# Designed miniproteins, single chains, continued (2), part 6

Each design is a single chain, and the fold is of that chain. pLDDT is the mean over its residues in the fold that is shown.

## One batch from the design tools (miniprotein)

Design m4189
Fold by ESMFold2-Fast:
Parts: C-alpha cells; structure tokens; sequence
Structure m4189 (fold): chain A 55 residues (1-55)
C-alpha cells in the first residue's frame, strides 16, 4: 500500500540519520497499519520485517 511504502522510506531515512529510536519506529509502523508498542522490541522488529516484505 502507499502508506507502507511511505513508512518504509521514512524508516530508511531515520536509520541513515541515526534517529531510529523505538518511539519513532513504532510511530511509522502504526502509520503503515501495524499495531505495535515501542516497549516491545521483538514486536517492532517483526513488524518492520513484515513492512519490508510488503514494499
């Protein structure tokens, strides 16, 4: 989806800038339609992998 593509692009930009905090990553994943919690790092990782497969 468009939201997933936009979230993935922003996620890459955060990583390149060294600003990929759990809170910012969780916000982007929620914008892409994933239900995530920044305190659950395994959940964030799994959702990010799923997003990457869909773009």
Amino acid sequence: SEAQKEAYEKLKELGEAGEATAEKVAELLREAGYEVDPNDLDNLRDAAVELRKNV
Scores: mean pLDDT 79

Design m4190
Fold by ESMFold2-Fast:
Structure m4190 (fold): chain A 64 residues (1-64)
Amino acid sequence: SKQRSGESSYRSTLESGGDEKQAESSREETLRTGQGSSSARGTLRSGGDPSQAVSSYRSTQEAQ
């Protein structure tokens, strides 16, 4: 579900060294579409690095 994907993206962003704002941005974008690409964009837009974006992307994909 989109909720599970969003929560997974949030936790993955924090685990990869992102902060709360980056994790929330990733979660919010994921809740709109349910797609890993949205999770990655949310992380990058909020100042996360590419490795954190890849982590949130994969986590969202796995939660589906």
Scores: mean pLDDT 80

Design m4191
Fold by ESMFold2-Fast:
Structure m4191 (fold): chain A 61 residues (1-61)
Amino acid sequence: LTPLQLKVLLAIAKAGSMTEEEIAKRLGVSRSTVKRALDELEAQGLVERDEKGRYRLAAPP
C-alpha cells in the first residue's frame, strides 16, 4: 500500500464510512487524488462503495 492508501484506510476505519469529498477534506488533498486511491483500494478488495456513494472497509474473508 502507498502512504496515501494507508491514510485513506485509517480515516475510513475511524469514521466507519466516508464519501470521496469527506476523505479529501479530512486529508487535505484533492478529490481526484482520493478517487485514484479509492479505485486502487477497491480493486484490491480493501474498501467497497455503497449505493449512496459512501466507502467502507470491506470485511476480510
Scores: mean pLDDT 81

Design m4192
Fold by ESMFold2-Fast:
Structure m4192 (fold): chain A 69 residues (1-69)
Amino acid sequence: PVDEAARLFREAAELYRKGVEALKAGNKDESIKLFEEARQLARRAGELAGVDVTPFLEEADKLIEEAKK
């Protein structure tokens, strides 16, 4: 279901962008929530599309760890 995967990828990208913005603003709790949601949506989209999203997931995990500090 290409349309479903495309929608999830757009949602994940938007949440990721908002997470980066929140992290830069010092809103660490908000950034963690946004990155976790983006990661889950990207993984689901990757499964549906047969696309390797590992680089995105690894980057999101690094930013989550950064936000925890």
Scores: mean pLDDT 82

Design m4193
Fold by ESMFold2-Fast:
Structure m4193 (fold): chain A 103 residues (1-103)
Amino acid sequence: MEARELAKKAEEEAKKAEEAAKKGDSKEAGLYAADAGGLAAEAARKAREAGDAEAAEEAARAGEEAAKAGTEAAKKGGDAAAATAGAIAGIGAEVEARLAAEA
C-alpha cells in the first residue's frame, strides 16, 4: 500500500478515536487509536523506503494525531492497552518520518 494512502487512513482512524472518546465510548476510542498508530508507523516506514519526504511529513502528522487520540482514550478508562499501543506507534511514526525527511 502507498505511504500516502496509509497516512490518510491513519488520520481517519485517529478522527474516529477522537469522536468515540467524545461520546464516552472509551473502548472503541482505544481500538481506533491503536489502528491509527499502526497505520501511521507503516506509512512512515514506506515513506522512508521511497525517499518521499512529503509522505513522511504526512505520516508524522497522522502519528501525532494518533498519539493524541490514544492519550484521550486512556484518560477515559477504555482499553488502556490498545490506547497505549496507539500512542506509542504514533510517536514512533513521527520519529521515523523526521528521520526520512532529513535523509
Scores: mean pLDDT 72

Design m4194
Fold by ESMFold2-Fast:
Structure m4194 (fold): chain A 59 residues (1-59)
Amino acid sequence: SSELVALANEIGRLLREALEKGTISEEEAEQFEREAVRAYLAGDLEALRALKERVESLL
């Protein structure tokens, strides 16, 4: 769905921002990326929204 794609893209953007700011390590970014991919493949909008909120809280 378009909402799944939009959330996945936004999470990717936020992770890049967090890496650039040094608020997360590369290993932490890889863990968040794995969680995002898993949720995306499952079609789990709730999990993607929760993940987005967690990443946003680090900025």
Scores: mean pLDDT 87

Design m4195
Fold by ESMFold2-Fast:
Structure m4195 (fold): chain A 82 residues (1-82)
Amino acid sequence: MIEQLEEAIRNVEKAIEALEKGDVDTAIEYLQKAAELTPDPELRRRIEGAIELAKQGRYDDALITARSVLERLKKELEELKK
C-alpha cells in the first residue's frame, strides 16, 4: 500500500511538472497512472477530473486540481508512516 501511494505521488508530481512545461499529453499519461495507483475513490475521481480539464484545454484548472490531489496524497502517506 505505502509503495503504491508513493508511486501515485511521484506520478502526480511528474504530471504537474509536465503541465507547467505545457507538455499536456505527458501530463495526462502520468495522471492516468496516478489514478490507477490511487486506492481512495474520491482522490481517484479528482485525478480523473484533472485529466478531463487537461483534455478540455483548461490547463490552469487541471494544474490547480493536480496540486490539490498531490497535497491530499502526501497527507495520506504521512498518516500511514506516522
Scores: mean pLDDT 85

Design m4196
Fold by ESMFold2-Fast:
Structure m4196 (fold): chain A 66 residues (1-66)
Amino acid sequence: DSARFGLIVRKLQAGETVTLTPDEKEQLRRAAAVLRQTAAQAADHGLSDASVARLLALAETLEKAA
């Protein structure tokens, strides 16, 4: 459920605690990995330093929750 996943991400970004299933924790780990890969390819995508920092901050938030 992508709507529920989006809600989980928003709650975690707001510093809220969320009860996660094992499947939701796996989804967070995969999402964090994609965000880190995107940040690593920033030059190829024309991303600003601010956008890279935002991606990495989100990845860390998701990794800590998983």
Scores: mean pLDDT 80

Design m4197
Fold by ESMFold2-Fast:
Structure m4197 (fold): chain A 64 residues (1-64)
Amino acid sequence: SSSSKEELLEEAKELEERARELREEARRMRREGSASELEIELLEGMAALLEGIANFLRKKAESL
């Protein structure tokens, strides 16, 4: 149904927005030089995981 497809796409969009926020935070930390390289890498890794989940949800929505 269209409602189920819309829910999946909305959830994917929210995850993409969260990932964007994490990437922006990582960029700020790198610019400020106040965080460890490990912390920056972890934020970027978390963003990549959220992007992967969002992509999975988008593909699932396409099957509906």
Scores: mean pLDDT 87

Design m4198
Fold by ESMFold2-Fast:
Structure m4198 (fold): chain A 57 residues (1-57)
Amino acid sequence: SAKEVLREQLRKEGIEAPEDASVEELLRKSMEAGVRAVEEAVRRTVEERERKRREEL
């Protein structure tokens, strides 16, 4: 079921989900984890570019 698929996905991402959590709650947690991963990747890229730019001065 969709609920079990979402639970498995969250478990792989290291996020604990309650046994009685709704599909909506599981989906929200999964989306939050995805957004956080993208934000971290963007932050690292920006910091690396700025550091390299500073070194070129």
Scores: mean pLDDT 72

Design m4199
Fold by ESMFold2-Fast:
Structure m4199 (fold): chain A 89 residues (1-89)
Amino acid sequence: MEELLVEFIKLAAEKSDSPEAIRRAMADVLLLTGLYIEAELLGDEELKQRVESIAKRLVEAYKNGDEEAVEQALEEMARLSREIAERRK
């Protein structure tokens, strides 16, 4: 996970020409990190794998300049975030 987050930050910095895009990328990294920590605390290997899968797809999409793939990965991340929040209630 750490290596993947570092790669994500590097790619976001290289490909982002606007402050808004950089801020979004930083927010995405923070959310992914939070979700991974929550999965770790829950002892849920499936959740950890899902977070890593999303992170990997985001890195690949940014690397390829595939905005649609970025949007899809972010949507899946948002769904996972809501799913974890509901499980904590």
Scores: mean pLDDT 73

Design m4200
Fold by ESMFold2-Fast:
Structure m4200 (fold): chain A 116 residues (1-116)
Amino acid sequence: SMAERIEEALRRMKELFEEFLKGVKEIFEKEAPEVAEEATEEIKKVLERGFKRLERLMRERAPLDALLREVARLAAELLDIIEKYKDKLSDEAYGELIRLVQELAERLTAIVRELA
């Protein structure tokens, strides 16, 4: 059923968010330990808000364009947090964090396209 497809999509999204948060935490703890807890907590809050917004839209059977806008909004909010800490990161660490956001957005986009 569509309801079962939505629950599976939400489960997959939650796993992606947990994987993303773990990767971000590992990079910040290694490269910028002084701000790692603060940056990780800010990112966790953005992910929690983004998940709730995507969950609401999916359960309401919102059109694909609304889901894609929400994925783009989440990616932009994550990039804004990373940019705030850019001066505390090496170019390599900054690039790796940007890559993780891009991969998250691409994988979330694939899930919402399969569902809608």
Scores: mean pLDDT 91

Design m4201
Fold by ESMFold2-Fast:
Structure m4201 (fold): chain A 88 residues (1-88)
Amino acid sequence: SNEEILKKIEELLEKARTLVDRAEQMLADGAPVDEIRAVIAEAHRILSEIHELLLKADLTPEQRLRLMREIVELGNRVADLEAAADAK
């Protein structure tokens, strides 16, 4: 159902945010680059899954705008983390 898809998107967004927060903290703490990359890869995988679910979801324009803004924000943070990890 559309309700189940929306719930899954929200759960995945929360998980992606938690992983991005963790990767940012790991980078600040000087954690091994391979460990940071593993967390970034998982966040990227979850964002990809969210994109797939968005293709299947019947969204109001307001819901789509809100979700797209949050996804773009998280995507930008992941890109910044990837760039920082690659500089090590």
Scores: mean pLDDT 87

Design m4202
Fold by ESMFold2-Fast:
Structure m4202 (fold): chain A 69 residues (1-69)
Amino acid sequence: EKLEKVKEYIEELKKVIEELEKRNTPENLKLAEIARELLKIIEEALKENPENYEEVIREKLRELALKEA
C-alpha cells in the first residue's frame, strides 16, 4: 500500500513536469529538470530496494540538494 502511494506520487510528478514544460519559461524549465531528477531517484529507489526505498530516496534527495546548492 505504501509502495502504491509512492507510485501515485510518481504519476502526479510526471504530470507536473509536463505542465511545467508546456509553460516553457526559464523558471518552469528549471523546475521541470529538478522534478525529472526527483522522479529518477524515486523510480530507481523503488526498483533497487522496495523494502528500504524511503532511506534510499532520502539519501539521493540529499545528494540532489547538495548538487543544486
Scores: mean pLDDT 72

Design m4203
Fold by ESMFold2-Fast:
Order: structure tokens, then sequence, then C-alpha cells
Structure m4203 (fold): chain A 60 residues (1-60)
């Protein structure tokens, strides 16, 4: 799934691919809400790289 592919890209350091997959997910209202929750979680655990990738996907 796009979610699994985005996670794999993040783990591999391929942030451009991760952003692209997350942008496609954000087009679905339910998936967008889940991404917003994941962004808040990343901020709470101070995972700045993941937070930045999710934020860029949501802002695009």
Amino acid sequence: SLNDEAGEALENGDYEKAIEYLKKLAEDEGARAALEASLEHAKEVKDEKTAKVIQEALDS
C-alpha cells in the first residue's frame, strides 16, 4: 500500500519518494486525518525528519 511504501522510503532515506507517496495518500480524507495524527506523534517524539516529510506532503 502507499502507506507501507512511504514508510519503506523513509527508512531508506528516500525522502522525495516518501513525500510523493504521502501526497497520494493525503488525497483521501481518511488517510489525510491519519497523516495529521502521525505528524503530531512525530512532533511529540521529536522525530524531526519524519515530521518534516509528513508536513511537506500535507502542504503540497
Scores: mean pLDDT 79

Design m4204
Fold by ESMFold2-Fast:
Structure m4204 (fold): chain A 107 residues (1-107)
Amino acid sequence: DAEAEIARLRAEVREAIAKIEDEEVRRAIELMLRAAEAVADPDVRVATLTVAAAMARAAVEGEPPERLAETAEAMADYVAAHEADPASGEEAAALLREAAELLRAAG
């Protein structure tokens, strides 16, 4: 059930965001949540949220922001390639690239 998985992943990301002390890192993960909302394809949304959840956990565990930025850029490329609606894909990819820029500023 994609809707149940999306709801679970959103809750996981929001819970992890609350534990992130670095404001730029927290804002970057929040942009990834917004990117997931912009995608129309449920499978692309699940993939975006799965990556956001993993990155939020990694950020809480002290992973370097530069490494998180690389993941956000890879996700932007993935969304641009796999999202069937070009407008949704462009909006989501732009948000993911903005997240990568914030993560680099945090490093």
Scores: mean pLDDT 85

Design m4205
Fold by ESMFold2-Fast:
Structure m4205 (fold): chain A 65 residues (1-65)
Amino acid sequence: SAKQEAVVKRLKAVAESLGVEVEVEIKDGTVYVTAKGASPRQLTILRFVAMAESEETGVKVEVYE
């Protein structure tokens, strides 16, 4: 959906700003973000942003290492 695509675009922009390579997949209405090799601090920031996006848009977002 357009909402999910917008959430993906914003999450990718945040990851790029942090210098983290991410893989993003949309499956069954959920946005899955894989941040392999991210530091604990980078993961914390990505998870916080994901939580904020979920709260604002209703799109479920999950972040993995």
Scores: mean pLDDT 85

Design m4206
Fold by ESMFold2-Fast:
Structure m4206 (fold): chain A 58 residues (1-58)
Amino acid sequence: DLDKLRQQQIEQATQQELQRIQDVAGQQSRRSRDDRQASLEAMQQAIKEGNDKIEELK
């Protein structure tokens, strides 16, 4: 079924983007051990960018 194949491709691409977002967020969090505000802002930005890319995949 074409729809199922397309859905699986979107899911896989989404999972890859989520993994990338988590990797970036983890790196930002480690860089700002004492400055939680800067770390949170960087993580929020990474999540926003990843969500935008996921939306683009659809």
Scores: mean pLDDT 72

Design m4207
Fold by ESMFold2-Fast:
Structure m4207 (fold): chain A 98 residues (1-98)
Amino acid sequence: GSKRAAEAARAAAAGARAAARGAERGSAAGAAAGGAGAAGGYAGAELAKEGDKEAAEEAREAAEEAIEAARAAARGDAEGAREGAREAEEEAKEAEEA
């Protein structure tokens, strides 16, 4: 698999986890961290796509879940943010296995 895609997916998952933690504390900074992680995930997926399309797709999906976690955190939805973080983590594992 592509190490670059796996690293991008991990960045997205880390951002999603930060969004979930921020939402539990009522902190807007968690939503910003989720967005930053998603941006890294998208960028890494883009760079990896020509070498490993499968891993790049999984990294992009992790980034999409990080965006959903960030949006939930911005609304104060800690449960939704945790769900998005869990899904981003699952996609990151798939990117590592691809």
Scores: mean pLDDT 77

Design m4208
Fold by ESMFold2-Fast:
Structure m4208 (fold): chain A 65 residues (1-65)
Amino acid sequence: SAAEEARKEELLRELESLPMVEKVEFRGDKIYVTIKEEDVLAETATAIRAIGVGIEIGASVEIYK
C-alpha cells in the first residue's frame, strides 16, 4: 500500500541520516548498510538500529565497515 511504501522510505531515510552510517542501499528484499569504523559501541548501536529497520520492513540486513 502507499502507506507501507511511505513508511519504508521514511525508515530507510532515517537510517541513512544516522552519524555512523555512510551509505544505505535497498535492493530486492535486502538492506545494505555501510557503517563508519570509529567506535565499537556506536557501531553496535547503529547495527542494532539497522536490524530493527529490516525486521519492521521484512528485509534482511547486511552490515559493511
Scores: mean pLDDT 80

Design m4209
Fold by ESMFold2-Fast:
Structure m4209 (fold): chain A 72 residues (1-72)
Amino acid sequence: MQALREQSEQAAATVEAFRAGEDVSPEEVGQAVRTLLEADRQGALPPRGQRIVERIRRMADAGREGARELAA
C-alpha cells in the first residue's frame, strides 16, 4: 500500500497543477485520476485526493442520472 499511497499523492499534485492552469497533458491527468480512484478503492487515498475523487464521483453520478432519464 505504501507505493500506491506515494503514487496517489503525486497523482493529486498532478490534478491540482492541471486545475491551476499548468500545461499538463490529458494522458497524464487520465493516469492521475485512475491512480486516485484505485487508491480510494484500496483505502490509501490522501486527504487532498479525497476532494478530487468526490468531485469525480459527483460528476459521474450526474451523468448516470442523465442516462437514467434518457432510458426511462
Scores: mean pLDDT 71

Design m4210
Fold by ESMFold2-Fast:
Structure m4210 (fold): chain A 103 residues (1-103)
Amino acid sequence: SELEKKFNEVLSFLEYVSPTGLTPEDREEIRERLEAGEDPRDVVIETLERMMEENGIKLYEGNPEEAIKKDPSNRAARTQYAIERLREGKSISEVLEELKKIE
């Protein structure tokens, strides 16, 4: 279904860019929000921002792309990059492709 396609895209993206990984509770909330017709980009942005806040992770004050290039394991930098690019209007697939090219 289109819902399953959106859900799988959102989950695979969040597994790649999230600072701490996804819990079963996160997966259930994401499914419910997508079933309610919420924009997948908004679901991703809000989930990443919540995870950063709950884990006390601060935004990197420099360029997150440069941080990723120096240390590809820097998940906080990937999270910030994802939030910034999605807010600029890029799609989930475009942001994922850009991140894979930076590393």
Scores: mean pLDDT 83

Design m4211
Fold by ESMFold2-Fast:
Structure m4211 (fold): chain A 65 residues (1-65)
Amino acid sequence: MKYVVVKGKLTDEQKEKLLSVPGVEEIFVTDDYAVIKLKPDADPEEVAKRLEELGFEVVGVTEMG
């Protein structure tokens, strides 16, 4: 499974924007960051780059087989 972690507390508008990004499956929000679960066919590096272009700070990318 593939995940991207973004920094900061997300607003509802920011969560909607993230869910609209191709390759995003689900979002898990904490007080300090959000963990974004990616679809199996998504490239986590490409999704991370797109999120940064949208103004999100990417703090990590992880892939678990």
Scores: mean pLDDT 78

Design m4212
Fold by ESMFold2-Fast:
Structure m4212 (fold): chain A 60 residues (1-60)
Amino acid sequence: MKKIDPEEVERALLIMHAALLAKSAGLPPEEVARYVRELGEKHGFSPEVIEEAERYAREL
């Protein structure tokens, strides 16, 4: 078993949060992607992680 990379944990947390927010609040994907980007920037996540999470949120 590979040790979990902190960057992958960050990405997973943003994706899970985006999915939960979209489902519970009924927000459109564009709004969910916006919140995910703001959260990632505030917490200092890498640009690549933020971009992947945004892409996932838009596809919800």
Scores: mean pLDDT 71

Design m4213
Fold by ESMFold2-Fast:
Structure m4213 (fold): chain A 88 residues (1-88)
Amino acid sequence: SMKKELEERLKELEEKEKETLLKAAGAKSIEELKEYIKEFEKLAEEYRKLAKEAEENGDKELAEKARKKAEELEKLVKEIEEGIKEAE
Protein backbone atom coordinates (compact mmCIF):
# COMPACT_ATOMS: atom_id res chain seq x y z
CA SER A 1 0.00 0.00 0.00
CA MET A 2 1.08 3.63 -0.45
CA LYS A 3 1.04 4.15 3.34
CA LYS A 4 3.48 1.25 3.85
CA GLU A 5 5.74 2.57 1.06
CA LEU A 6 5.85 6.04 2.68
CA GLU A 7 6.45 4.51 6.15
CA GLU A 8 9.33 2.44 4.68
CA ARG A 9 10.85 5.61 3.14
CA LEU A 10 10.61 7.37 6.52
CA LYS A 11 12.49 4.48 8.21
CA GLU A 12 15.19 4.55 5.50
CA LEU A 13 15.65 8.33 5.92
CA GLU A 14 15.77 8.01 9.75
CA GLU A 15 18.46 5.30 9.48
CA LYS A 16 20.54 7.43 7.07
CA GLU A 17 20.09 10.44 9.40
CA LYS A 18 21.41 8.42 12.39
CA GLU A 19 24.41 7.17 10.35
CA THR A 20 25.24 10.69 9.10
CA LEU A 21 24.92 12.17 12.62
CA LEU A 22 27.35 9.55 13.99
CA LYS A 23 29.85 10.25 11.16
CA ALA A 24 29.54 14.03 11.63
CA ALA A 25 30.23 13.64 15.38
CA GLY A 26 33.53 11.94 14.41
CA ALA A 27 34.56 14.51 11.77
CA LYS A 28 38.32 15.24 11.89
CA SER A 29 38.33 18.46 9.83
CA ILE A 30 36.14 21.44 8.87
CA GLU A 31 36.19 20.22 5.23
CA GLU A 32 34.84 16.79 6.30
CA LEU A 33 32.16 18.50 8.41
CA LYS A 34 31.14 20.63 5.37
CA GLU A 35 30.54 17.41 3.37
CA TYR A 36 28.18 16.16 6.12
CA ILE A 37 26.32 19.50 6.00
CA LYS A 38 25.58 18.75 2.31
CA GLU A 39 24.31 15.30 3.32
CA PHE A 40 22.03 16.81 6.01
CA GLU A 41 20.68 19.30 3.42
CA LYS A 42 19.87 16.39 1.07
CA LEU A 43 18.15 14.52 3.92
CA ALA A 44 16.07 17.60 4.81
CA GLU A 45 14.99 17.88 1.13
CA GLU A 46 14.04 14.17 1.07
CA TYR A 47 12.01 14.58 4.29
CA ARG A 48 10.25 17.60 2.68
CA LYS A 49 9.40 15.45 -0.38
CA LEU A 50 8.12 12.65 1.87
CA ALA A 51 5.97 15.15 3.83
CA LYS A 52 4.40 16.43 0.57
CA GLU A 53 3.70 12.89 -0.71
CA ALA A 54 2.22 11.86 2.67
CA GLU A 55 -0.05 14.96 2.71
CA GLU A 56 -1.18 14.24 -0.88
CA ASN A 57 -2.06 10.67 0.22
CA GLY A 58 -4.06 11.89 3.26
CA ASP A 59 -1.51 10.75 5.87
CA LYS A 60 -1.33 13.99 7.88
CA GLU A 61 0.46 12.36 10.84
CA LEU A 62 3.29 11.03 8.65
CA ALA A 63 3.45 14.38 6.81
CA GLU A 64 3.85 16.30 10.11
CA LYS A 65 6.51 13.85 11.37
CA ALA A 66 8.53 14.17 8.13
CA ARG A 67 8.12 17.98 8.14
CA LYS A 68 9.40 18.17 11.74
CA LYS A 69 12.43 16.02 10.79
CA ALA A 70 13.21 18.38 7.89
CA GLU A 71 12.94 21.45 10.19
CA GLU A 72 15.21 19.83 12.83
CA LEU A 73 17.87 19.05 10.17
CA GLU A 74 17.60 22.56 8.66
CA LYS A 75 18.17 24.01 12.17
CA LEU A 76 21.13 21.64 12.75
CA VAL A 77 22.72 22.75 9.44
CA LYS A 78 22.47 26.43 10.47
CA GLU A 79 23.99 25.69 13.90
CA ILE A 80 26.92 23.74 12.36
CA GLU A 81 27.49 26.50 9.75
CA GLU A 82 27.67 29.14 12.53
CA GLY A 83 30.12 26.93 14.46
CA ILE A 84 32.33 26.67 11.36
CA LYS A 85 32.28 30.47 10.85
CA GLU A 86 33.37 30.97 14.49
CA ALA A 87 36.19 28.38 14.07
CA GLU A 88 37.51 29.97 10.84
Scores: mean pLDDT 86

Design m4214
Fold by ESMFold2-Fast:
Structure m4214 (fold): chain A 94 residues (1-94)
Amino acid sequence: STGPPRISVLSAPEEVAVGEELTAVAAATGDPLPALRLEIRDAEGRVVGSAEGDAHGVARVSIVPEKAGEYTVTATATDAAGNTDSASRTVRVY
């Protein structure tokens, strides 16, 4: 039987300083393996970093924030049938 898409890992720091690296990592599971999208959005909702999952269902993205604010890291897994799973974290940039 097929397994539904799931975000199994979403890792991001709780806070970083302006000019320091903000790295996010996501992993997805499912059978067949779902498409994975990882996005970092700034306080204005602009996508400032993104990555797609690799052949093992892992995505990694790094940015160096130029402005303070609450950034959002979102991972979305989507299967071929259109089923989705998502997770998000807020990162404080100071």
Scores: mean pLDDT 89

Design m4215
Fold by ESMFold2-Fast:
Structure m4215 (fold): chain A 93 residues (1-93)
Amino acid sequence: SRAEELLRRAEELLREAERLLEEAKRILEEGGDKEKAEELAREAKRLAEEAKRLLMEALRLLGDGPLSLHLRAIAGLLRAIGLIFEAEKLLSL
């Protein structure tokens, strides 16, 4: 379904955002290129915000749909919010 396609797309974006944030954190922990770390954190935030939008659309489309898909969307939203806040924290350093 369209909702399942949005869930899969959002989950892919969240995985990429997590990867970029882990790389940004590693660069900062090693005393590396702060500008590169900031670029990665900004991109991670952008991807997480896109994922959040897709997940909210998926929830709207699900309506009375399966509980399992609602739980996946909610879990994804929590992950997206966490990633956005982590990225903002790195950018405030």
Scores: mean pLDDT 89

Design m4217
Fold by ESMFold2-Fast:
Structure m4217 (fold): chain A 71 residues (1-71)
Amino acid sequence: SMAAEREKKKEEAEKAAEEAGLEEEAKKAAVALVLEKFEEAEEYIKKIKDEEVKEQLLKALEAAKLPPAVA
């Protein structure tokens, strides 16, 4: 089911973020992006202290939110 697929993606994202040593807010942002919770992801991204990680996640958020009508 779609719910089971989302749970698996959430677990994989949490594990990857933990293994990468990301701060708490970055881990939450990555999980929220995988779950398509874009508003929640944006809130966590704004709280990230590592500017490089913050920029990478902001780019991922913008790509995920891009409307099909935009080139």
Scores: mean pLDDT 74

Design m4218
Fold by ESMFold2-Fast:
Structure m4218 (fold): chain A 86 residues (1-86)
Amino acid sequence: MNGDGKITKEELRELFKKIAGNEFSDEEIDEFVDRVLKAFDKNGDGYIDKEELKALAEQFNTDGSGEVSLEELIKKLVEAYKEQKK
C-alpha cells in the first residue's frame, strides 16, 4: 500500500472486486475506479488522499461513530455506481 497514506488505483480495484465479487466485468471495475479517481484526485497524481476519503466517509456515517472503514466507503460508492447503471 502507498506509504504516504494515499490510496492507489490498484487498491481501489482490489477493494471493488472484493466487494462486488463477480457482478461486474474487469472493464466495469476499471471504469468505476477511474470515475472515483477523477472525482477525488484533486492534484491529478493518480492517488486519493485518505483524509479526503475519511471526510467523505463521515458524510455517509450517520450512526455517530464518526468513522467508516475504507471497505464500507467503497461499498457506498459501489451502490452509487449501480444507481448510474439503472
Scores: mean pLDDT 66

Design m4219
Fold by ESMFold2-Fast:
Structure m4219 (fold): chain A 60 residues (1-60)
Amino acid sequence: SMAEFVRELNEKYKLGLSDKEVEAIAERAQELGLSREQIEGLLKGNESASKDVVLSSFGV
């Protein structure tokens, strides 16, 4: 699922997202029509940023 993919990226890049934030990002990414590559690019680009910056990038 998209939520599982986002959860795997959260662990890989140590983003500090909660389960609810992972689900919100996954849902928002689907609504925006983002590909898995686009999602990973956005999350990877923010690996050193605060989780609030990551959430803002997805509009959540």
Scores: mean pLDDT 76

Design m4220
Fold by ESMFold2-Fast:
Structure m4220 (fold): chain A 60 residues (1-60)
Amino acid sequence: MLVEKGKELEKKGKLEEAAEEYVKAIKEDPNNKEALLNLAEVLEKLGLTGTAEYYRSLAE
């Protein structure tokens, strides 16, 4: 699954590639809270704090 691919990329430090996989998961299921929260965490690590807060709010 796309979320699993994103998690594996995060473990390898490939944060931008991980974000792309989480975005794909959200496009398939916009209510996927796990993908939304994981995307927010990766975006914060990339310094994109405002965008991260937006996706985190969607997961609530």
Scores: mean pLDDT 82

Design m4221
Fold by ESMFold2-Fast:
Structure m4221 (fold): chain A 74 residues (1-74)
Amino acid sequence: SLEEERQRFLDRLREEIAKTVAEGKAAGLSKDEIEARVTNVIRRAFEEARARGITLSPEDVLRLARFAQELVDS
């Protein structure tokens, strides 16, 4: 279903964000540089979701933003 596709999309995006943060930290990047890379990942993902007809709920967006910030801050 479209809802299952949306959830799988969000799960993959979380994995990509986590990988981006981990790689940035391993490379010795600053918090600001890691945040910039995460922002680009999210921006491109939202463009892809729109192109695929995947609608993200306000709750999904809020949870995703909190997840990303928590990883960057850790």
Scores: mean pLDDT 83

Design m4222
Fold by ESMFold2-Fast:
Structure m4222 (fold): chain A 66 residues (1-66)
Amino acid sequence: MDAEEQVKAAIEAAKKAEEAAKAGDTELANRYLEQADRYGTLAAIKGASAEDLAKAGEASKKARAA
């Protein structure tokens, strides 16, 4: 999985975390947030752009606010 694929995976995991949080499933939301953070870290290690990393970070922030 390249950096761009990992950014996309982080954003998708964050979206799933947001949906779980809105449904009241805090445990599932936390699991998806951990997955999003893992993909974001791997993307950064593989040289993802600052712009792509910012998009992943905003998605995770939005999920945590839900």
Scores: mean pLDDT 82

Design m4223
Fold by ESMFold2-Fast:
Structure m4223 (fold): chain A 67 residues (1-67)
Amino acid sequence: DLVERAREAIEKAREALKNGDFSKAVKYINEALKIARELVAAGRLEEAQRIYDEVVKLMKEIKKKNE
C-alpha cells in the first residue's frame, strides 16, 4: 500500500535525522514526496496531505539544526 510505504520512508528519514545523516534523511523525504504525488493522482488527497505535513515538519528540523 502507498500509505504504508510513505510511512516507512518518513520513519527512515526520522531515524537518519536522529543519526545526523541529513543526506539520507533528504533522500527518504524525497521518496515520501514521490509517494504523496502518487496518492494525489489516485484521489487520496487526505492521505497525501498527512504525508506533506510530516515532510514539512522534518524539513523544518533539518533547517533548524543547520542554522
Scores: mean pLDDT 81

Design m4224
Fold by ESMFold2-Fast:
Structure m4224 (fold): chain A 59 residues (1-59)
Amino acid sequence: MTEEELYEKAKEIVEEDLKKGVHPLTAALRAADRLTEEFGVPREKALNIAIKALKELLK
């Protein structure tokens, strides 16, 4: 998976959780966890991608 594809996937996960009323930070953490577990992304990179996606969705 490319970094752009990982970012779009993180956006989808965060957006879905935000629509369900999940706290923004929790939504980002859940997205990071899924990127690590499902796609083997290093934890630090997954967190950075998830936080970037969260910031974009809150604009």
Scores: mean pLDDT 82

Design m4225
Fold by ESMFold2-Fast:
Structure m4225 (fold): chain A 65 residues (1-65)
Amino acid sequence: GRLELLRLLERLIERYGLKGKVSGEEVLALARELGVSPEVLALLREIVAKKPVMTVEELKKMLAE
């Protein structure tokens, strides 16, 4: 769930150097490239649908609740 999404975000930052403003489509594409589970992708799609463009820091806050 939430912890898995946070760990995914940490891997995306480490692997792809994500910083500053990102699009939800970009984050989803990179998550698919990493081969994350369909359940984690579904949760990420829900977040992206509500905020299509956000900063990496905003995404961290949403996941680290």
Scores: mean pLDDT 75

